# Designed miniproteins, single chains, continued (5), part 59

Each design is a single chain, and the fold is of that chain. pLDDT is the mean over its residues in the fold that is shown.

## One batch from the design tools (miniprotein)

Design m18171
Fold by ESMFold2-Fast:
Structure m18171 (fold): chain A 81 residues (1-81)
Amino acid sequence: MTSELLQKARDYAGQGMRALVEGDLERAAEYLERAAKYAEASGTERGKQAARYLRKAAEAARKGDRFTALDHAGQAVALLG
C-alpha cells in the first residue's frame, strides 16, 4: 500500500520533470500535483515533505517559472528516493 503510493509519486514526479525539461509547464504542473497527492497519501514523513516540494514545483510551473519548478521538483525526487 504505502510502497505503491510512493512508487506512483515517483512515476508522476518523473513525468513532471520530463515535462519541465520539454517546456510543457501546464502538463508538468498536472503531473507534479498528482505526484504530491500520492506522496501525501503514503502517510510517511518523507512523503509529506516531498508533497510540499511537489506542490511548490507545480505552482512555479503554473506561473511560468521553469527554474524554480525544477529546483523544487528535484528536492522532492531526492526525498522520494
Scores: mean pLDDT 87

Design m18172
Fold by ESMFold2-Fast:
Structure m18172 (fold): chain A 67 residues (1-67)
Amino acid sequence: MSKELQEEIDRGVVEIAAASLLTALKNEGKEEEGKELFEEVYELLEKGKIEEALKKVKEGMAKFEAE
């Protein structure tokens, strides 16, 4: 598998995870926190920093699970 294809797959995974987390936070009444996290993830994806975007989503999930 090429690096380009792997990056495209990783980007898709991050997008799905971020959207799921945003939906979960919105349902819990934490829409502003979810929106802020989503904007940060989206900015990282736009810059091609897919691994950093994935780490950001994982951090958001950890905070959500702690509450």
Scores: mean pLDDT 75

Design m18173
Fold by ESMFold2-Fast:
Structure m18173 (fold): chain A 73 residues (1-73)
Amino acid sequence: GNSVNAIEALGNIGDERAVEALKLALKDEDQFVRQAAAEALGKIGDERAVEALKKALEDEDENVRNAAKRALE
């Protein structure tokens, strides 16, 4: 619960520190955290997230893969 809310807040902030925290969240054990992180990185649109989002295209969870696809477009 709390982790997803924190990830959404980072997406609204959108600074360099938020991008680095969200890139770490893409590796989280919780699929909902990874999905929220991909969506937040897509909202920010920072090029530093591109390689992490490309890895998320191969995620085991379909919703995470779909969020990463949208984030990269």
Scores: mean pLDDT 83

Design m18174
Fold by ESMFold2-Fast:
Structure m18174 (fold): chain A 70 residues (1-70)
Amino acid sequence: PEPAPAEALRDWPPERARRLLSEIAGVDLSDLPGELAREALVLVFGEGLPVPEALVRAGALSEEEAARLP
C-alpha cells in the first residue's frame, strides 16, 4: 500500500488518526479531538516534528504534559 502524503492525513477519519497518534506517541490519546489528532500527524509526517512537539504545536497538550510522554 502506498503511504498517504502528509496533507492527506487531514482527510483521515478521526478514529484512525487518533489510533495512529496513540501508537506513535506510546500513550492512549483516544480522548483527543480528531481534528487535533490529524493536525499533530501532519506536523509529525509533514514537518518532521517529534511527537511531543507536534502535540504542543497542534494545541493538544501543554509543554509540561508533552514532557511527561514516554
Scores: mean pLDDT 76

Design m18176
Fold by ESMFold2-Fast:
Structure m18176 (fold): chain A 92 residues (1-92)
Amino acid sequence: SMEQVRELGAYLASLAREGAEVKVEIKGDTLYITVSGLSTSQLIALTLVLIGYNLDGIDISTRIEGDTLYITISGLTPEQLQALADAIQAGN
């Protein structure tokens, strides 16, 4: 739902308060999020939280490379993608 999309965005935005740098971009029908500045343990915990968020019609994949977590989100409507991106950016 749109409410769940906004809640996920608010959660991701909150990571900036832990010293994380959170970047978001929309390319086509996919949202790309990068998270850096967190410890390896924090990145692993974040990955587990994200795979636990099962939103109907959302495909979330995660990848850790070095000190950076890459998140890709697909399957959202254009309106939901924009709402998620806006919610994440509102925390920065």
Scores: mean pLDDT 77

Design m18177
Fold by ESMFold2-Fast:
Formats: structure tokens, sequence, C-alpha cells
Structure m18177 (fold): chain A 70 residues (1-70)
């Protein structure tokens, strides 16, 4: 849900990458719309980016981009 995405963002801003990842993973599982799924995927991309895994970060950002309408 949107609330789980926000919780993930708060954890990410606090530097708690493990907690942020769990919130975004749960948000992805509970996503009901492409927009919700895209936001969760973007969150996971940001977690991987913060961990230095730029390849995985790019992969998740690309998946999220494909779900946004033009």
Amino acid sequence: SEDLVRAGEIALNAGDLERARRYFERALEEARTPEEKARALEGLGRVYEAEGDLEKAREYFEKARELYPE
C-alpha cells in the first residue's frame, strides 16, 4: 500500500536499508495497481543504489518506468 511505501522511504532516509527493503518488498506484494507496484519497485531500486548495487538498482528502476503511463 501507499503507507508501506512511505514507511520504506522513512526507513531509507534514516539509513536503515534492511527495514526499508522489507517495507518496499511488502508494498510490492500488496500492490493493487501498476502505480503502487511502480512506487514499490522504485523504492527497491533506491535501496540497491544505497547498497552500491547499481546493476540491480537500474533493473528495478527500469521495471518501475515500464508501469507508469505516459
Scores: mean pLDDT 84

Design m18178
Fold by ESMFold2-Fast:
Structure m18178 (fold): chain A 60 residues (1-60)
Amino acid sequence: SDEARARALALAREALRLAEQGRLEEAQKMGVTAYLLAPDDPELRALLAELGRVLRERKA
């Protein structure tokens, strides 16, 4: 649904913000929630790929 998609995109953007602040565990949990809301959305998949990149770099 459009509502679930909008919420998923908002959560993914917030997860990226948290990851940039070093709040990696919160960012990962929020990213998982976003994925479950709209797993097939290409814009969400792109945001979650970027989140994964940031999480890998910050954990290294």
Scores: mean pLDDT 86

Design m18179
Fold by ESMFold2-Fast:
Structure m18179 (fold): chain A 70 residues (1-70)
Amino acid sequence: AEEALAAARLVAAEKLKGVELTPEESAKIAEALKLAAEGKFEEAREIASTLPEKVKEAVEEAIKVAEKLL
């Protein structure tokens, strides 16, 4: 779980490099990645769907990485 979370966070950080995030968006990203690392992929994708398109794509990519590591 810890390794999956770390990998997902790294992928999200690389995909969102240079993107200005609001505190609310940052909190939602953190929650989605935590849920994905816990195997709760549907809940993680639900949160991701509330984010702007570019941010959503980055989070979905990170969720896929967590899924492959679990």
Scores: mean pLDDT 81

Design m18180
Fold by ESMFold2-Fast:
Structure m18180 (fold): chain A 107 residues (1-107)
Amino acid sequence: MEELREKIRELADKILEKFKGLSPEQRKAVKEAVELFIEAVERVTDPDVLEDAYQGLKLALKKDLTPEQFLRFLVGLLRDMLARSPPEQQAYLREILEKAEEILKKL
């Protein structure tokens, strides 16, 4: 599982590099959303949920998504994580999801 989390962090860095040419506001939104996604990944203990998160993020990196499309995609991944998490992790993941949704609303 730790190796998979490391691969997700590496994909996050590549996504931030891909979006480096955006406006300061858009770069900040993408960076904050990616940081929230990494926080969620650190709390996930289900290897199938982590594998799906990795494959989803990898797919997002391969697509030429707008910042808004990318944030919407990340929110979808976070919703999937929340739905598949045990009750003790749901409160924390819900807080992360709500913060990510607020970032998306500002774009």
Scores: mean pLDDT 84

Design m18181
Fold by ESMFold2-Fast:
Structure m18181 (fold): chain A 69 residues (1-69)
Amino acid sequence: MEIEELEKRLAENPDDVDSLVGLAEAYLKKGEYEKAIEAAQRALEIDPNNVRARYLLSKAYEKLEKKKK
């Protein structure tokens, strides 16, 4: 998973909601739930109506709640 690639795209185009959504998905898959939440929130700051970003945010919170050994 190329999180670094997505971050480079955002450095070039900070309004790239697709890259922020991709980051949230990548962090969720990696188990980095707090970073997934941050990426999804950033996407929603740019595009508040982004349904996928809202879904990923909710999913990340659910996963974070299960953060327990």
Scores: mean pLDDT 78

Design m18182
Fold by ESMFold2-Fast:
Order: structure tokens, then sequence, then C-alpha cells
Structure m18182 (fold): chain A 59 residues (1-59)
């Protein structure tokens, strides 16, 4: 279902998102803007920027 697809999208985002997670951490700590192309790719994978940020902070 849609929830399963969202979970699969988050798992795929996590595989590419180790570098994106570092970009979001850089944005919070140093004001470095995340790469927009990476953010868009994660959104296309079923993960929102807000969801990825929350997930990264939880880790």
Amino acid sequence: GPEERAREGLAKAAESGAAAGAAFAGYDLFGVQPDPARVQALIDAGAGAEELEAYGRAA
C-alpha cells in the first residue's frame, strides 16, 4: 500500500541519504544550503525533506 511504498522510499533515500543527511546537518550547524538536486531526488524517492531531517535527528 502507500505506507509500504513510503517506507521503501525512505529506505532507498537512506541508501543515497547518508550524504544528504550530512548536507542537512551542515545546513543546521553552519548555514550551508543543502544540494537542491539531492533534496529533489529524495522527495522523488518518497521521502520529504522534513521526514529525512527528523529521521537524521533521531539517529
Scores: mean pLDDT 52

Design m18183
Fold by ESMFold2-Fast:
Structure m18183 (fold): chain A 81 residues (1-81)
Amino acid sequence: LSKEEIIERAVEGFKNYLIESEGVDEEEAEKVKEEVLKLLKEGRYDEAIEKFREFLEKYIPDKPLLVELLTGLFRHELKKI
């Protein structure tokens, strides 16, 4: 898989999780995906991870351990690049 394919698959997976498991609106989840992908394509990985964490805190503020877990999984996927 190319670097871009790994990035897109990781972000798409988290978008789908937010929609299917947390009931986030599809349009809101797509905006999150677009913002995170933009930062990742610019090589701004730390900012992309922080932006992703902020969106998780917005949509699942009652699940701080899950926010930490998902943020850690996202960071781990990006290390494969």
Scores: mean pLDDT 78

Design m18184
Fold by ESMFold2-Fast:
Formats: sequence, C-alpha cells, structure tokens
Structure m18184 (fold): chain A 55 residues (1-55)
Amino acid sequence: LLDKLYSLIANAAKADPSVVAQAVAQLSYSAADLDTLAAKFPSIAAAIAAAKAAL
C-alpha cells in the first residue's frame, strides 16, 4: 500500500512538482517520509528537497 502511494505521488510530481507540497499538507508527511520517497525515486529528489526545506 505505502509503496503504491509513493509511486502515485512520484508519477504526479513528474508532471507537477507542486503535488509534493500538497501531499505533505494533505497526508501529514514528515521529513523522514520525504527522505524515504527521495531514496526510492531519485528523479524527483529536487522537488522533494524543496518540500522538505518548506517544512
């Protein structure tokens, strides 16, 4: 379940990086959750780093 959710967010973030910020707000993602997402999907790591900096 969690891996499927991460994949959906990663695919959406490729089209619109603002999806990462919305996921943080709506799903209460912590910095640790964002680190896990960046490790699994390096292609969106820059968008995730921006979302972490905003926390």
Scores: mean pLDDT 67

Design m18185
Fold by ESMFold2-Fast:
Structure m18185 (fold): chain A 71 residues (1-71)
Amino acid sequence: SSELEKLRELAEKIRELAEEAGDEEAVRYANQALEAIDKGDLEKAREYIDKAIEAMSGKAAFEALLEAARL
């Protein structure tokens, strides 16, 4: 449960950063990560989080990487 909670917090933070940056692709991947978390699919959740971060650029990407490093 703590791992799911951490991944959910990370995915929600990435979605927030992507929305602020106007990165629709990163928002879609973050939403897919949240859906995977709801299904208990940790492997897919991590995959979509990685894709969301990869889609981002600049300050938003850096902030997302810092959040991921806290896991």
Scores: mean pLDDT 82

Design m18186
Fold by ESMFold2-Fast:
Structure m18186 (fold): chain A 86 residues (1-86)
Amino acid sequence: MKEKIEKAKKYVKENGTPEQQKQFDEMVKLIEEFAKKYNIDLDKATIEQVKELLDSLELTPEEEVEKNRIKQALDYIDYLVKKYEK
């Protein structure tokens, strides 16, 4: 997963606006904070595995909002990698 994040960051840096770069950095921070909270190894985990872990969690309504933000960030990273790796 970390490798996909690095590829997506490169594409946003080269092709994105300064605002899009800032939004991307905030999305990465959300993913990293979630990974620390639930002891997820981002170096070994795939985007699919992180999503499965998110879906398996028993969450409060407030944590469900954060879950949706993280899922959206993961989808965006996967979208960027697929768009620029094909």
Scores: mean pLDDT 77

Design m18187
Fold by ESMFold2-Fast:
Structure m18187 (fold): chain A 66 residues (1-66)
Amino acid sequence: MPKSVEELVEELLNDPNLTEEERKEVEELYEELLDPNISVERYVGLVLRLIGIDEDLRIRRRKAER
């Protein structure tokens, strides 16, 4: 199942390990993704950044679960 960008953003914003700085970054990335004039290259870059934040959150969750 391919997750929509909206679903990915919602999952990130609801993660208890997300910092305030990361929340602002996710919100800013999502606003840019909603731009109807966004290039394909820029869109892909923003999605990859969201995936990177998700991976960082998974790593922090594993450390917190000791």
Scores: mean pLDDT 76

Design m18189
Fold by ESMFold2-Fast:
Structure m18189 (fold): chain A 97 residues (1-97)
Amino acid sequence: SAMNEALLAEMVAAADAAVEAARAGDAEAAREAARRAAEALEGLEATREVAVTATGLVLRLIGTALDLEDPEARAAAEEGARLLVEAAKKAEERAKA
């Protein structure tokens, strides 16, 4: 659906923004962007495309955290990955209900 396509695009854009903010050392911007990505994911239908895309974004955030020396930026990237995992669980539970 058009709404699902828009939410998928928002999830990707927000997750990319979280990675960029974390790499720039902006922990607050990274957390805000990660929250937007998680919110978009919670609104998505639990399809294979959504699951594959979300998994890739989680791995990107984890990889970003491993490369960061700033503990605040690292923590923000790790929190972002956790938020996406939790949002994916909620989307999956909604699909099973």
Scores: mean pLDDT 86

Design m18190
Fold by ESMFold2-Fast:
Structure m18190 (fold): chain A 81 residues (1-81)
Amino acid sequence: NIGKKILQALDGAIEAARRGDRETLRNYIADLQKLAEKSKNEELKKVVNEAIKRMQEALDRGEDPVPILEEAKKKVEELLK
């Protein structure tokens, strides 16, 4: 189930971000990109791709990405109900 894998990757990304582990966070972003590309759910792809874009922008600005990841997780959970 791609949706469950996306939630697992988001959880991993949130924990990496909370630790300031930017290498692990970037690995989870790459995983999220691959999972979104494999998904046939267009709304899920849109949510994940938007979260990735906002994450990359936040990291480039030195901003905390955790709120972006938590918002994305909430949206993905709602789509998977």
Scores: mean pLDDT 86

Design m18191
Fold by ESMFold2-Fast:
Structure m18191 (fold): chain A 72 residues (1-72)
Amino acid sequence: MLGREAVEAARKAAEAWLAGDEAAALEALGRALEAVREALERARAEGDEEALREALEAAREADAILQAARDA
C-alpha cells in the first residue's frame, strides 16, 4: 500500500511525542513527511488515480494520528 511508511512513521512520531521525547518525535515527523512526498510522487509518475487516492488517504491518516497526539 502506498503511504504505509508514512502512517508508520507518523505513529512513531506520535508515540515519541506522547512519551515526552521531542527530539525523536521531530525526527519521526521528518520521516513521515518524506514518505508522504515519495508516495505522492510515485503515484503521479505512474498516472494511477487509485494509487494517488491511496497516497492521499495515507497522508490524511498520518495527519490525523499526529493531530491526535498533539491535542492529547
Scores: mean pLDDT 76

Design m18193
Fold by ESMFold2-Fast:
Structure m18193 (fold): chain A 65 residues (1-65)
Amino acid sequence: KVEKAAEVLRERLGIDRETALKYAQELVDDPSKARELARKLAEEFGISQGQAEGAVTAALKVLSE
């Protein structure tokens, strides 16, 4: 399911697959970092906080199924 979570991040944020997989793996390793990762993604890629939080939330939903 990590690959599906990465695909959600890639599609929603317009980032490359390698970066999306890295962040999806970090969510698997520690889901409590979701908010921190969303903030970091928003800052690094110049996207809105809301877009980053939406993408991370969708990825977490895929991982929790």
Scores: mean pLDDT 79

Design m18194
Fold by ESMFold2-Fast:
Structure m18194 (fold): chain A 95 residues (1-95)
Amino acid sequence: SLIERLERLVEELRRRLEARDFEGALRLMEEARRLVLELAKTLEDPLKSTIVMARTLADLSAMYLAYKAGREDEFLREAEAFIADVEDIIALYRE
């Protein structure tokens, strides 16, 4: 299921962040966002779908800018925000 794939990606993402593999972490976040977009398409509420798409794009954009600027602390903070947003989406579907 998409939920189980997202849970595995979050787990691997946490491992990459602990190892300070920022390139690996960014790739996993891009993959997680793709799965989030697939999941968002199943939401009956178009406003909820739009918010989910906007939030995950903002998080990924902030991380990409922090990565390019070499700001490791900001990258880690934005990565935690991204994980929290993904976990909120997973919780919404588990109800």
Scores: mean pLDDT 78

Design m18195
Fold by ESMFold2-Fast:
Structure m18195 (fold): chain A 74 residues (1-74)
Amino acid sequence: SLAEKREEFLRYAGLLHQEGLERVPEEKRGAFEARFSEIVAETLAELDANPDLPLEELKERFEKRFEEALEELS
C-alpha cells in the first residue's frame, strides 16, 4: 500500500539522516537538517504524485538528492 511504502521510505530516510549527521561538520548540521527536510518533502511529494513508483526507485531518487545535498555542504 501507499502508506506502507511511505513508512518504509521514512525508515530508510532516517538511516541516511543518521549517516549525514556523522559526515557533516558540526557547524553545517543546521544547514544539513534544513536541506534534508527539503529533500524528504520533495521525495514524499513525488510519491504522492506517482503512487505506483517502486520503493527501490524512490530510494534511488532520494539517495541522489541526499548525495547532492552533502556535496552542496562540502
Scores: mean pLDDT 87

Design m18196
Fold by ESMFold2-Fast:
Parts: structure tokens; sequence; C-alpha cells
Structure m18196 (fold): chain A 62 residues (1-62)
């Protein structure tokens, strides 16, 4: 369960970065990374089930 949560958060970070680059192509890598880290930090406070749902939604939008 611990390992699964860490893997989901790592995947969420990657997907958020890709989504932000697609949505805001004018943003710098620094801005994208900062926002992605903030989103992942908030997700880390959620249950594994909620994080999984968020990852699935991010995949569907990409």
Amino acid sequence: MEREKEELLEEARRLVREGLRREFPEWSDEEIERLAEQVVARLSQLSVEQIRDAVELLRAEL
C-alpha cells in the first residue's frame, strides 16, 4: 500500500507536468514544476483510492 501510493504520486506528477505543458505552452519549466509539486503535495493528503481516480482522470484528459 505504501509503495502503491508513492508510485501513484510519481505518475500524477508526470501527468500534471504534461497537462500543464499542453495547457500553458508559454509557461517556463520552473513554473510548471512548481505547480505540479503543489498539486502532488495536495494529492499526497488524499486516500490511495482518490489518488488513483485523479491519475485516471489525468490520463483521460491527455
Scores: mean pLDDT 78

Design m18197
Fold by ESMFold2-Fast:
Structure m18197 (fold): chain A 62 residues (1-62)
Amino acid sequence: SRAQILAAAKELSKLTGVPFEEALAFLEELARRGASPEEAARALVDTFGVPEEVALGIGRAL
């Protein structure tokens, strides 16, 4: 849901220091293309360097 994506974007911004708008745009694009939780987690680790457990949690929220 949009509420879950917004919450995930806020968490991603807080963890990485990237602007909220950038985090939100990234997560909305993953959701738009129908990324699986595992695909989303991989993209988050590769792009932002977040821990795999955190990335998977965010991916499941999409």
Scores: mean pLDDT 84

Design m18198
Fold by ESMFold2-Fast:
Structure m18198 (fold): chain A 65 residues (1-65)
Amino acid sequence: MKKLEEVIEQAKKLAKDYGIKLELRVEDGEIVVKIDHPDKRKSAILYSAIAILGIAAGLKVRFEE
C-alpha cells in the first residue's frame, strides 16, 4: 500500500461523504486538489481534512480554486 494511494482514497471517501465534487491529480509528487462546490464552509472543512491526511502521510498537498 502506497501512502499516496491511501491519501487519495481517503480524500475521495471524504468528498463522497460530504457530497462534494472533488478533482484530484498527482503533479511532481504532490497531490493537487480542486473542489467544485458553492458552499465555501464545506469546501474549507474538506480542504482541512485532506491537508491533515497529507501531513500525516508525509506528502505535500496543493489546493486550487
Scores: mean pLDDT 75

Design m18199
Fold by ESMFold2-Fast:
Structure m18199 (fold): chain A 60 residues (1-60)
Amino acid sequence: SLEEELKKAEKELKKKEEEGIKLVNDPNATSEELEKKAKEVYEILEKVNELYEKVKKLKE
């Protein structure tokens, strides 16, 4: 279901955000690695927002 897909995407977003926080706190992390991780977080966030809007429309 779309609700299950949303939950899966939210879990993936949380995982990527946690990875990003670790990377920001890593003194050996490069600017390239930080930029790549930020892009990954953004892409998953966009997917979560898209799925959220689809779920919202089904409940209206």
Scores: mean pLDDT 82

Design m18200
Fold by ESMFold2-Fast:
Structure m18200 (fold): chain A 144 residues (1-144)
Amino acid sequence: KEETINKLIELLEEAYKKLKEAADLLRKLSAKYTALGEQYKKIDEKLGEAYFAGAKDYDKMYELLKEMADNLQESIDALKADPDKGLEKTKELLEKNLEKMEQVLGIADALSIAAPVLSPEDIEAIELIREAYKLVEEAKKLAS
């Protein structure tokens, strides 16, 4: 039980770090696309609208990653305070995080279709999210 709790905390801490790194990249991408939208809205209205739409998608992904990171931190704190109650709380929050992760990846897939070539920052953020997903899945299996 103690070894299981310690391994669970390790997985959650690793996932937390990856989600925070991905969130920072998405925030930078949102700012970049907002600036492009402002630049293009006066010369190509449709292209400007497309950039603003992309910025909103990055903002939505950022908010979802922030909520997931907060859930992981809450799980870590709960496990450290009371392993038994913390396990129950962690299982609930991991289910919520997997649902949010699927939403984030769905937005990423839609953005990939709209843009034939993703930027290096897009690729890095998506890779971090997918790595965090694997860690959250492993954590859920360990908590079950």
Scores: mean pLDDT 85

Design m18201
Fold by ESMFold2-Fast:
Structure m18201 (fold): chain A 84 residues (1-84)
Amino acid sequence: EEETIEKAIEIGRKGLELEKEGKYEEAAELFKKAAEIFEKFEEEDSKLVAAELYRKAGELYEKLGKYEKAKEMYEKAEELLKKL
């Protein structure tokens, strides 16, 4: 379980690196993957991190004109926050 959280953190960091390079689509995909990993944990902190990562992915999809994917990410973030 701890190893899986560490993997999610590494994926998130890679997403930040790609965002700095202007690779928004790849960055959004990594933020989404990291969020999906954090979402599987029952702890409130993990759900908060997942919500932030989904929102980050949504912002990048929106910048890419992928509004449907952005909406999906924002809805996932909002759903997680409603459970806290």
Scores: mean pLDDT 83

Design m18202
Fold by ESMFold2-Fast:
Structure m18202 (fold): chain A 63 residues (1-63)
Amino acid sequence: AVGLLAKAGEDYTPKTPEELAVKKGDILLVLEVVDDEWLLAKNLKTGEVGIVPKSVLTAAGPA
């Protein structure tokens, strides 16, 4: 499998156009690790792609 699935543990409102909007309970496909604090991910509920803080996520598994 390519990528990881992660579940949002809290809502996140984007502060810049590059950031991903998420709601608590959304499932994200992790596409890339940007750095120690940020992931590039796709929100599978909205279809949007952007960077999101790792602290927003509660669990990860294979995609």
Scores: mean pLDDT 77

Design m18203
Fold by ESMFold2-Fast:
Structure m18203 (fold): chain A 67 residues (1-67)
Amino acid sequence: MSVEETEKEIGRLLREAERAIKEGNVEEAKRLLDEARKLIETSDLPEVVKLAALHEIEELEKKLEEL
């Protein structure tokens, strides 16, 4: 997968996770965030891009914990 394709897929997973959080679907949100984290960890993305994506995951995980 190209860097651009990986970034797009991470963005998609994070948007779907945010939707699941808004809908109160805790299980789906956790699954999507876990999938995004695994994709980031196994990707060849630059470290700065990985850190930005992980920060977004942490923000969404915080929102999930507030439910």
Scores: mean pLDDT 82

Design m18204
Fold by ESMFold2-Fast:
Structure m18204 (fold): chain A 88 residues (1-88)
Amino acid sequence: MKARLEAIITYKEPISEEDIERLRELVSGAPGARLEVEGNKARISVEGDRETVEAVRDRLFELSRDPRVEAMALFIFEDGKLVAAALL
């Protein structure tokens, strides 16, 4: 089963180098993870098995509790179909 996670993270302030480093660490266990940063928004894309995607999801839920994060949209796809969505 092939799983994919897409997340859009909105920060209260422009994303710092420390925020970028944290995001890179968060996805470090996922080969081929993509990170795009523009102003106060970061987009993360991760593909892998279910365990890899769920590990990244759990780390993103922890990140969503950071007071510097304003909002997070998270989508999980399995076999090309949307199976979960969260607005945090």
Scores: mean pLDDT 82

Design m18205
Fold by ESMFold2-Fast:
Structure m18205 (fold): chain A 89 residues (1-89)
Amino acid sequence: KKADEELIEKLEKYAEELSKVDPETAETINEVVKAAKENKPVPGSRSPESAAVGAALRVIGGGLEAGVDPEKINELALLVLKLMDQIDY
């Protein structure tokens, strides 16, 4: 099963917007998007679940540190978790 292309496009757009104010969080989102497009696990993760939680926590922590709106950070973390759940192996 291929990941949801609409979800990928939405996350890529958010990553582009974030790259101007929070390049580290944008990089984390782009890493997740790349993994989903390639249908491969995020490098260095021990499990898909661990990778998903780790990516979401990085988005939350990094975005809050950079002063990104908490509402936007919550939406991004949920979208990252949803996309990671679609990566098979």
Scores: mean pLDDT 70

Design m18206
Fold by ESMFold2-Fast:
Structure m18206 (fold): chain A 78 residues (1-78)
Amino acid sequence: MKISEKEFEAEVLTALGAMYLALGDLFEKRGDYETAIESYEKAIELFKEALKIYPDNKVAQEGLKEAEERLKKLRDKL
């Protein structure tokens, strides 16, 4: 089974999005709210790009919702 280049690209973008989401959580726990916001914003961009390639990517869909929710809550707290 050979994964298409576009499917692989979407998977890479999804993995990078998840990484930035995790970095956002880590920086938020450290009280580095500005860097946490930047990390969540980057995660949102990456998940949106993955979904443009494969809209049915559930991991990217769930990651996008989580990143947007965390960013909103953090901005509302500041």
Scores: mean pLDDT 84

Design m18207
Fold by ESMFold2-Fast:
Structure m18207 (fold): chain A 66 residues (1-66)
Amino acid sequence: MRLLVTHTGSEEERQRLIEELRSDPRVRVEQLSETQYLVEHTGPVEYEIGLTLRLIGDPNVEVELL
């Protein structure tokens, strides 16, 4: 499943999020703009659910399911 992620926080908080996401080799992150990213988990569905919940729970992040 592909997630459209819009980050509404600071550049520093955005960089920390992207570094966190990219630290998992099963997570693919494609930058579309300064604040928008396509995020996909390529591993088992339970980890995809965990990633989705992590992003939804982030106060600086808006998530759209694609």
Scores: mean pLDDT 82

